# Designs tried in a protein design run: designed miniproteins, single chains, continued (4). Part 44

Each design is a single chain, and the fold is of that chain. pLDDT is the mean over its residues in the fold that is shown.

## One batch from the design tools (miniprotein)

Design m13594
Fold by ESMFold2-Fast:
Structure m13594 (fold): chain A 76 residues (1-76)
Amino acid sequence: LEELSGKELIELAEEYIEKGEEYFEKGDYEKAIEYLNKAEEIAKFAYDSGKISKEEYLEITTRAGVLKLKIAVELV
């Protein structure tokens, strides 16, 4: 992960969000949450390492959080 640029880390996090969305559409909420957590971990690593801005970090975590909220609604 330390070898990746901030842009590459954002792209990786976005890929994980896409995987989370795919599993959500399939009804596999456990895997959806797993991938969204991976996206948030990548975003946090990139932000903590100074590779991305706070704005970029918040954009990724907001996207993941919104989808997690949708999953929570589907489980009630």
Scores: mean pLDDT 84

Design m13595
Fold by ESMFold2-Fast:
Structure m13595 (fold): chain A 87 residues (1-87)
Amino acid sequence: KREEIFKEIDEILEGIRYALKVYKLVQEGKMDEAKKLIDEAVEKLSPLGLETALAFLRAMVDIERRAGKDVSGLEEALKYFEEKVKE
């Protein structure tokens, strides 16, 4: 159904929005705020949204690493997110 497809798209887009906010906070050196936002994402996102957010952050780590940028902060946030999702 069209409604079901749009619902799944909305869940994917929510996952991307959370991942982008986390990415921005990490880039700004606001790791505590990034971790709080990850806690919120785990509470509020659907399973599809969570999978999307994690996939996006993993892709960002790879892109940034290939560009020769320091990814330690982004890897810390990603590890925190992965561990929180396992709970």
Scores: mean pLDDT 86

Design m13596
Fold by ESMFold2-Fast:
Structure m13596 (fold): chain A 84 residues (1-84)
Amino acid sequence: SSSLERLREILEEAGYSPEEQERLLELFEEALKKLTPEAVELLEELLELMHLGSPDIPAEELEGLLEHSPEFFNSLAEAKKKIE
């Protein structure tokens, strides 16, 4: 998908190795299948911010975030809905 192509560009520009990029893309693909539409929107916003700010996040930490991303981003999207 176009979002996975964009993510690959972001990971390459952030300096992750090809092996790290492949693992992260696999985790993102799995996460996208489990996310609510609102959580997908939040994830896309996060990816856009990473592209603009290039935070130096170690691949291991990003992998951990993605492994918990369905629960984490779904919960975050639910919390966002409650903010008026």
Scores: mean pLDDT 69

Design m13597
Fold by ESMFold2-Fast:
Structure m13597 (fold): chain A 56 residues (1-56)
Amino acid sequence: MEEKDKILEEVAENAKSGKGLTEEQLEKLKEIKEKDPEYVDKRGEELSKKFYEESS
């Protein structure tokens, strides 16, 4: 899995489980969003929706 995919997946999973985001995850998410904001928005929504459907 691409590193950016892994980070977005971890972010979505932690947000879904109410764990919150670590500072490292926030920094990586910020870097990815700066580099490719369209990818982050689209992929983040997709992952969040998937985890909500599976875990809710």
Scores: mean pLDDT 69

Design m13599
Fold by ESMFold2-Fast:
Structure m13599 (fold): chain A 55 residues (1-55)
Amino acid sequence: SPLEAELAALKARIDALSDRVFDPTASPEEVQAAVDELIATAKRYRALQAELKAR
């Protein structure tokens, strides 16, 4: 379903952002940007997962 495809894409994005947060070569600014995007992406993922379970 389109919702399941979006969840898979968001999960892949969360994994990529998590890798950047823990990258020892990343600057503090790059880490902060990755953390901010990770929080926003994780909130979207949780909202869509709840929507899928409600169907």
Scores: mean pLDDT 85

Design m13601
Fold by ESMFold2-Fast:
Structure m13601 (fold): chain A 67 residues (1-67)
Amino acid sequence: SNLATAIEVAGMLLAASGDEETALEQAKRVYELGDKEGAIKVLEYVIENSTDPEIREEAKKLLEEIK
């Protein structure tokens, strides 16, 4: 399904980059491609796993914007 594919792709990009800023950019791209649920999953992952308060805050703002 489109949702499962987007989540999987986002997960692979997160694992490949090791960069939480890159993870936020991938969430934005997934959303722009029309997969809102996939973007939400990536943002929730970042919020739950990030220790950087600036990154968590950006993820929360994006999540509120698209929910």
Scores: mean pLDDT 72

Design m13602
Fold by ESMFold2-Fast:
Structure m13602 (fold): chain A 62 residues (1-62)
Amino acid sequence: METITIKVPPEVVDDVLAELKARGIKAEVLSDGQIKVTVESREDAIKAVAAVLDAIGRYLEK
C-alpha cells in the first residue's frame, strides 16, 4: 500500500476527486490544491494518473 500526494490547481480539485472515486481509487483532499491518493497496485497508480490527466484535459477544453 502506497500513498501519493498530488498537487493540482484548486479549480480542478473537485473534478480530480470525482474521477478518482468513479474509478474506485481512495482519495482525500488535504488542503487547497493537494489530494492524497492511496494505491494498492501498479494498476491503481495508472488509473490515478489517468484520472488526473482526464480532469485537467476537460478543464482545458472549456
Scores: mean pLDDT 76

Design m13603
Fold by ESMFold2-Fast:
Order: C-alpha cells, then sequence, then structure tokens
Structure m13603 (fold): chain A 55 residues (1-55)
C-alpha cells in the first residue's frame, strides 16, 4: 500500500476505536481524515457521518 493508504487505514482504525468508545465527534474527524487521504469525496457519506455525530 502507498503511504497515503497506510495513513488512511490508521485513521480508519482510530475512528472505529472512537466509535466503540462512544466518542462520535472524534470518530467523525478521523473518518474524514481517512477518506481525504484516499481522495474520497462522497456527499452521501458526509451526510451519513453528520447524522451519526448528531446522535
Amino acid sequence: MSEAELEAKRYALLALEAFDAGDVEKAYEYLLKAYEKLGIKDPKLEEAMKAIVKQ
């Protein structure tokens, strides 16, 4: 994997850990960073993550 892919995987794992801990705001931040590293821009995904944070 490229370095960007490795960084994205690390942020994704941190996001999952934050979700498991109930820290949805931190999880959302890590997910955004992970997807940015992968070059993913999906409005549906962004809206879904905002909905999760609101809960």
Scores: mean pLDDT 71

Design m13604
Fold by ESMFold2-Fast:
Structure m13604 (fold): chain A 86 residues (1-86)
Amino acid sequence: SLAEYLAEMAERVRELLADDPELAERAVEAIERAKEAVEAGDEEAAREAVLEAMELLSQAPEERRREATVLATALALYVIGALFDK
């Protein structure tokens, strides 16, 4: 489900960014906004939230940047799929 997938992704973001809890919570908040936008069918709000989450994940330390990029890509693909699943 949307809620289960995004909750798992939010947890993975918190684990990945454990050294920067403020950045982690900002990224999780963006993921939560993407979830709300998808549930509302608001494509523009979903796009904005995904772009914000991707930007925040791009601020991950170099050692975690590869995994952060994978998570950002997975989020974008999932949100696109959810918006067009009608």
Scores: mean pLDDT 82

Design m13605
Fold by ESMFold2-Fast:
Structure m13605 (fold): chain A 78 residues (1-78)
Amino acid sequence: SPEEVARLLTEKLGIDPEAARTLAEAIVRGMKEGKSPGEAAGEVIPEVVTDEQAGKLGKLFVKAKREGKSFLEVLREA
């Protein structure tokens, strides 16, 4: 759910709760449209997260794709 994704983004990556909510909603919306989490997040990342947070997030998207795991699964492991 967007609520769980937002909570984990704040807990694991230190993203502000409002920014985490915006990012989580973009990811969930994009995935419903058949986009990858990285594609879905790409529109909002530069506006709502720091460069350091964007780097960490990008590594998690790559890890999910590489290991055949869901983004949520990899985010929980972070």
Scores: mean pLDDT 77

Design m13606
Fold by ESMFold2-Fast:
Structure m13606 (fold): chain A 86 residues (1-86)
Amino acid sequence: GKEIVKKLIEKEKDPVAALRAYLSGGITKEEAKEFIEKYLDDEGLERVKNTAKYDLTKEQAERVIKTARELGFDKVAEAIEEGLKE
């Protein structure tokens, strides 16, 4: 359920986990924004780069980048783009 999804995002502390949960319908737009803002620090952005480099397909990355920009989180989108360069 939704509470399990939220606990997984809190454990991962990765803005990409929140964006993916939102895209899958697991959490609301407002909940996704709150999680992203909470983890929008240097450690969270480093996790975003690593997730983009190792865990996202090109198609998943493109969707997450678009969604991050639509929600106003350009720093997250830029971190994903940097991770994809490797």
Scores: mean pLDDT 85

Design m13607
Fold by ESMFold2-Fast:
Structure m13607 (fold): chain A 116 residues (1-116)
Amino acid sequence: SAAERAEKLHAEIVKEGEENLDRLRQLRPDLPDEVLEAFREAMRHPGRAYEVYAMLRQWVLNAEAGRWDEPVEVPIPFDLMKAAEAGDPEALEKAKQISDDFVAEHEARLERERAA
């Protein structure tokens, strides 16, 4: 069903988020517990999960590159976030695509800067 598809998509991103939170804790032991818990709490909301995941992935990639830069907000349209929060699996899949594309461009930018 549509509800089962939405639940599966959200469960998958929450799991990937927990793995990246563990990685960020290892790379950035200086970060307060409140910061990591704020990401975990935000990811419990389907409408915010992919936005927050992309921010978390930026921080992990920055830390792996030896950088202290904070993540920038990912531009997911408000109407799309609202539909995803309401359990629309198509909206979740579109949010995932925006999140994935943003993270891929960020990783490519870090690789270009490393090569320069």
Scores: mean pLDDT 86

Design m13608
Fold by ESMFold2-Fast:
Structure m13608 (fold): chain A 75 residues (1-75)
Amino acid sequence: KSVTVTFGDPSKIDVEKIKEELSKLPGFESVTYSVRPGRAVLKVTFKPGSTTTVDDVRSVFEKLGITDALVVEGE
């Protein structure tokens, strides 16, 4: 239902482009972005019954050049 993504370097993150690409995923509902010194966290929420997986979310970040993001379900 939700996926949490953690980044080690928020200075390399184009938040607008990430939000745009995530909104194209099936069942996308919302995204919350929080920045801390040396860390950024995205919480992505999908509608019930969405076919979007953790791997689909990871693929969005990989496509955007972000290969060191930690992607987990359910937080």
Scores: mean pLDDT 76

Design m13609
Fold by ESMFold2-Fast:
Structure m13609 (fold): chain A 69 residues (1-69)
Amino acid sequence: SLEERKKAIERFTKEASELLQKAKDLGNEELYKKVKELIRKAFTSLLQGNLDEAEKLLKEARELVEKAS
């Protein structure tokens, strides 16, 4: 539904911001670029209505940041 999409966009936006800040704080340029690219793809999938793919891409970004932390 439209409401489910709005809630997903809000959650993704908050989490993406947090992940990008964490990646930037780690000072690893390659990590930051990879995280940014995964987040870009996640939002593209979300806007196309593919929530499963968007969640997978966001999870991959989370795992990269956690592994580097």
Scores: mean pLDDT 85

Design m13610
Fold by ESMFold2-Fast:
Structure m13610 (fold): chain A 86 residues (1-86)
Amino acid sequence: RAEEVAELLVEAARALEAGDREAALAAFAKALELAAGLSPLERELALLKAAVAHLRELEAAGRATEEDREDLRRAEERLRELEREL
């Protein structure tokens, strides 16, 4: 489902940050395989969930830029809209 794809994308991002390229590629490959079975709206939902999780991690770590904070606000708003429509 969309949530599972989002989790895999977050896992891939964390692995890349840790320098574990093999783990990152494995997680990304699984995310792509699962995403192929999703509708366009479910795919958008998965991407938004992953983006929100990643941006929140950046903010918590003190690494978020002004642009990242604005992107987080917009992603959270769009996520709420999609969850109401689905």
Scores: mean pLDDT 79

Design m13611
Fold by ESMFold2-Fast:
Structure m13611 (fold): chain A 87 residues (1-87)
Amino acid sequence: MEVRIEPPRARARVGEPVTLTWTSSAEPKKYIVELYDPNGNLLKKIETDSPTATVTLDKPGTYRVVVTAITDEGEARSPAAVVEVLP
């Protein structure tokens, strides 16, 4: 099973919404979206059945987003997408 985030790289300014979408090669029960700050700390965790999420960031830096698809047979984790936030 494979999960891909689009776009794999995004740029935004502080306060600008960033919309990410993803695809999964299997039928997931749900997705878990994890947003990590520039220091690698988990900032936000979103559970959704939708293949999309919008995030707004209040501090500049390089953030990472990981999406996990959860199925009855296990879970698959995406490569990290990079969100570069400018002042």
Scores: mean pLDDT 83

Design m13612
Fold by ESMFold2-Fast:
Structure m13612 (fold): chain A 89 residues (1-89)
Amino acid sequence: MEKVRELVEAIKNNDIDKVIQLVKELLDSGFSAKEIVRAVLKELGLPVPDPSLPLEEQLIHLARYLVEKGLATPETATAFVNAILENRK
């Protein structure tokens, strides 16, 4: 999906404003928070957690992998998490 690829590139470029905007657009287009987290992990080639895990645990998993693998700064990872939590339906 084109917007997910744009989101992943924004994350890798540490473009916080674009990360926030694309998360909002994906949620507004009918994606659930968990679907966005899973799609980002798959696009990055990272391990996808059990889909039955709470959203908060899936977000912690994603944020830790982004920082640990050097794919994003802690600031970008935090901005992604906050964008999901503040804008989820």
Scores: mean pLDDT 82

Design m13614
Fold by ESMFold2-Fast:
Structure m13614 (fold): chain A 61 residues (1-61)
Amino acid sequence: MEEAYRRAVEVMRENLDKLTPAQVAMLAAKEALDMGLTPQEASEIAARAAREVGIPADVGG
């Protein structure tokens, strides 16, 4: 889980210039799912990473 969280933070930081905060959070959640986490774990990781980098973790409009 810690590795997925760290990766999510990196993905968010690298993509903020290209994507909206919502799209960045969605991308981080998809990365976590691809790493074998459950949807619940992926959403928690994305939310915590978004909080860490200072963006909203709203994955939905």
Scores: mean pLDDT 73

Design m13615
Fold by ESMFold2-Fast:
Structure m13615 (fold): chain A 77 residues (1-77)
Amino acid sequence: MEEIERLMEEISELAGVPLEELRREVEELRKLGFSDEQIKTLLEAAVLAARAPGEDNEEGRAARERLAELAAEIEKR
């Protein structure tokens, strides 16, 4: 879980979101059936999006595509 904690801290710093709020969102994702591996990938995509100059650049597009892939994978359940 150390990698998920580190990613949440990075997002908190980049976006100014309280760490407690991010932890609550991660708990909600777990309740929806997301695995820790999927949550980690989602948070990595969020970090890329937060660092991007705008959501319409390559990094922002890659993050959105990754989110769509994860949603499709969950739907298989």
Scores: mean pLDDT 69

Design m13616
Fold by ESMFold2-Fast:
Structure m13616 (fold): chain A 89 residues (1-89)
Amino acid sequence: DAVRRLLGELSDEEIERILERTAQRYGPEVAEDVRAAIEKLRDPSVPLEKRFNIMVAAAILTGDREALGALSAVYAQAHPEAREELEAF
């Protein structure tokens, strides 16, 4: 699973950077929701469709274009078909 591999290869520093920006913009509770979403994206037992929905939810919660770009890039690499859905939203 490419999403799991990419998220597994992202440094803890990059993940914490995304979470720090989220906390600064929306507060620590939203940052914890985003952290939970990232953990679920790394879990290969979670169905692909559900992982896409989690990514979309995280993107909406962050509202941060940098975090949106990072999450979208990870998912788009695993599923090129998802790129059109990401372009639509």
Scores: mean pLDDT 59

Design m13617
Fold by ESMFold2-Fast:
Structure m13617 (fold): chain A 80 residues (1-80)
Amino acid sequence: SLSQSALSDAEVKEILKQALELVKANKPSDVPRVTGLMIIISSTRLAKELSPDVQELYEEVLKAVREENEKLERERKEKE
């Protein structure tokens, strides 16, 4: 029987900190790993209501991902 417990707020917070570190490192090789971590977090958000501090950290990670994606897209256009 599948009884998957939703991740705890502490576990989600740790995953978010790991994702933020990877985004800040700005390495193309880390993109699949960041994507995997974001999928886990999205699944957790659908399965459980997150505490406000975890929600704030999630928004910080989303902002960092957005800023890095915009930077990478700019660099891609300059290489064409």
Scores: mean pLDDT 64

Design m13618
Fold by ESMFold2-Fast:
Structure m13618 (fold): chain A 69 residues (1-69)
Amino acid sequence: EKEKLEEALEKILEVLKENSELIKNKIELPEEEVKKLEERAKELQPDFELVKEYVEKNPEEFRKILEEY
């Protein structure tokens, strides 16, 4: 359970980090890149649900995991 949560968080954070760099640099994204980001967000829905469920059950453990990232 915890191992799967860490894997899900890593995937989510990696995508967020890539997107935050694009936003921070104010790069105008082509329409194709925007489409890819939308598809990636849909692919991460199960990972978001897993994180949400874990936060609800174990908020203290989740806080510790976030401190590692």
Scores: mean pLDDT 65

Design m13619
Fold by ESMFold2-Fast:
Structure m13619 (fold): chain A 66 residues (1-66)
Amino acid sequence: MEYIEEVRKALEEGNSEKAIEALQKAYEKRDILSIMEAGGLALKKGDKKVALHADELLTKMVRESL
């Protein structure tokens, strides 16, 4: 919950770097749901860099599970 709020605030501020930092913290916690929600929010806001980063983290988590 806290990670998605940090991503939301960063996206509203137009700060892609801050949003990516929050996504990295979610990835370290293996919080797949927060990363998925953040990726969808980034797409709605038109922040392609944050959306692509979220997709890359989800892909890495799947590969690590194989």
Scores: mean pLDDT 80

Design m13620
Fold by ESMFold2-Fast:
Structure m13620 (fold): chain A 116 residues (1-116)
Amino acid sequence: MSEEEVREAALQAAALVVGAGAAAAREAVGARLVSAVITELEVEGDEAVVRLRVVLESPAGRTVLEVELRVRVEGDVATIEEVRVELLSGEEAVARAFAAGAAAARAASPYDLRAL
């Protein structure tokens, strides 16, 4: 498997985690996803670590999260091994809701990327 293929799979896994986190935050506390930006992507063999800066907005204000994923890739299958969500600023309730969605996305792994 190429570094490029591992990178692409890790980016797809990151999108699934952000989507699930954002959906959970919207349902629980009415937060809207404003942006999700990859700040770091490291590939080592069949594993990748993706770090993202995620910004959400709720009636209570702006929340900024740092999200870190560790992903293992085997062929077209991606396993989310670890997810960490850190509140950098804003609302703890938004961070907790996002973290719950991110944890659910991890629990649903492995993902067959050809079936997405």
Scores: mean pLDDT 87

Design m13621
Fold by ESMFold2-Fast:
Structure m13621 (fold): chain A 58 residues (1-58)
Amino acid sequence: KLYEILREPPSPVLRAAGLRPGDVLTVEELAEKLGVSKLTAEVAIHDLLEAGYAREVK
């Protein structure tokens, strides 16, 4: 699945990882950017979806 970043994330960690509005990425790509496990990245993307900072493209 692909996810699009809609807004600048409120988390300093996510901003430091280079997540910007208009970015389209997978959970695996997010895990690589953050240097975390795929499971941790899945939690992070879910939180962004719930807060309206991202949307599912697929």
Scores: mean pLDDT 79

Design m13622
Fold by ESMFold2-Fast:
Structure m13622 (fold): chain A 61 residues (1-61)
Amino acid sequence: MEDFEKGLKAYKEGDYEKAAEHFEKALEKDPDNRRAWAYLGAAYHKLGDDEKAAEYHAKAE
C-alpha cells in the first residue's frame, strides 16, 4: 500500500526508474495488486523496455 503510493508519486514526477522500484516492492507484499502490475508495465514502457512492459501488463489482466 505505502510502496504503491510512493510508486505513483515517482511516476507522476517522471522518475520511472524509481516508480518501477516502488511498484516492485508493493508487489512483493501484495502480488494480487493488478494496478501495481499495470503501472509497473507503464513504467518499463517509459524506460524503453517494451518486452518487460508487455509481460507486466499481461499480469495486470
Scores: mean pLDDT 82

Design m13623
Fold by ESMFold2-Fast:
Structure m13623 (fold): chain A 68 residues (1-68)
Amino acid sequence: SMMERKKLEAEILLAMARMIATVSKSEEAMELVEKAEKEVKELIEEGKPEEALKLAEETLEKVKEIAK
């Protein structure tokens, strides 16, 4: 379903962000990922997977910039 796909997409993007933050050894990036993981989980539990996906996308973009 579309809702299940959005949840999976958000989880994949957060996993990518976590990997980048971990490899970069950036405390700032790791804190951002941890905060986003909690917020995405809350949005999914509230039935807002579209907002969860958007937050995951924004988090990955920010982590990539920090990890430069």
Scores: mean pLDDT 87

Design m13624
Fold by ESMFold2-Fast:
Structure m13624 (fold): chain A 117 residues (1-117)
Amino acid sequence: MLEEDFRRISEEDRRNAERLIEESRRYLEEGNFSKSGSKLAAAGILVSIVEYGGDTRGARELRARMYVESARGHLKLGKPEEAIRFAERAYRLAEELGDRELAEEARRLLEEAREKL
């Protein structure tokens, strides 16, 4: 009963966070760094709600994706040191989750950021 209610709420918040992360990427590709950052910040609030609702795996999956987008954003802003920190966090979370595609994306961003040091 109560667990099912929390599951439904967490699923809605998770979907909203996923949408905000995708909107963040779209704004980043358009060069709108301010809107991209605002969308990631909003996603972060929802990820915290998902985690407090007991969906720790869903929250980690969203955080890994957010760290990938943060690394990508910092690379586009010419901040490779910050990009490395986010890419390393994304890689660790993706590996813990068994998400091979996300881990490979994080690894590529990490390598690209290191080349720009």
Scores: mean pLDDT 84

Design m13625
Fold by ESMFold2-Fast:
Structure m13625 (fold): chain A 88 residues (1-88)
Amino acid sequence: KKYEEEIKKNPENAEAYLNLGSVYYMRGEDEKALEYFKKALEIYKKKYGEDHPLVGIAYLQLAMVLFDLGREEEAEELRKKAEEIISK
């Protein structure tokens, strides 16, 4: 699917940014995946606030990419934040 075209039509579509992040992550472009997942997180936080389950999911996606980049301490911190949000 053309997620980049979807973003151009709706720049606040956090789901499209998550999907782009996943595509780049699967391609091994971890830095680009990180950028898109961070954008999705920003949009979710602005729309729904810090404690929303969608924010937790975005933290989890960021943690996965950070583990692959060898940034394990940062990844574990975000994973714990996601767990705390999602478990509510």
Scores: mean pLDDT 79

Design m13626
Fold by ESMFold2-Fast:
Structure m13626 (fold): chain A 67 residues (1-67)
Amino acid sequence: SLPLPDPSLSPEERRRQLAREIVTELDKAMAEALGFDPEEAERLIKEDPAAFSQRLDEAVRRWFRER
């Protein structure tokens, strides 16, 4: 299940937080489908989104090389 937004935030802020969480979960699901460890993907998304993007791009390029 998706994480619940912080109830102390305004309705607009809660919607923005929920949207970010949805995108994060989709990115994690895609990374897992491409062979990433889910815990590693989650850590990279939080600590270094740029490194996550690079590793995801590498996984996509490896997938295409198999074709």
Scores: mean pLDDT 70

Design m13627
Fold by ESMFold2-Fast:
Structure m13627 (fold): chain A 92 residues (1-92)
Amino acid sequence: SKELVEKLKELLKQVKEEGAKIKVEQEGTTIYIEVSGLSLNQAIGLALSLIGLDLDGLKIKVKVEGNTIYAEISGLSEEEAKELYEFLKSLE
């Protein structure tokens, strides 16, 4: 939903402001996000928050590798995917 996409944007903006590095890629209506430079506690917190958004109905697949989080967001409209990509690209 639009509300869950806005929560995701706010979450990733906060993590960027806390010193994380964000990389984003787009394939059609799927957005791939890599978040690195996290502390262990930040990585755990982000992973749990992303899992919470998936449980609330946003289609997110989360992979954790040490202090790096990979997220795949799918099921977006073309407009939602473009808007999310442009927002996240501004955080790179």
Scores: mean pLDDT 85

Design m13628
Fold by ESMFold2-Fast:
Structure m13628 (fold): chain A 55 residues (1-55)
Amino acid sequence: SLRELVTRLVGLKLRIIGLELDLPGLTGAARAAAEAEIAALRAEIAALEKQIAAL
């Protein structure tokens, strides 16, 4: 449903904010992992926004 898609979208956006807040304190493999997760979450957001726009 639209409500489920919007709820998931908000959750993904909040997760990115949390990762971006943590990012200055991370180095090496931990930082690389956080940056990779942010990139993956942004891709999921783009896919969900496309699904919502198609409704």
Scores: mean pLDDT 88

Design m13629
Fold by ESMFold2-Fast:
Structure m13629 (fold): chain A 64 residues (1-64)
Amino acid sequence: SAEEAYQQGLALLRQGRLAEAREAFERAIDLDPTYADAWRQLGSLLRLDGREEEAAAYFARAAA
């Protein structure tokens, strides 16, 4: 489920496995595009990569 994918992403994030955490959050969005927390987490990871414009779009999606 989207929630399970999101929880896996959080666990990977705690382990510092950022690329795998991103994949898990992307999977959560694929399963439920309305899962705002996954959009927000993915935006934060994009910002860490210096992808500011993409991060802004993901944060906007989370706020909608």
Scores: mean pLDDT 85

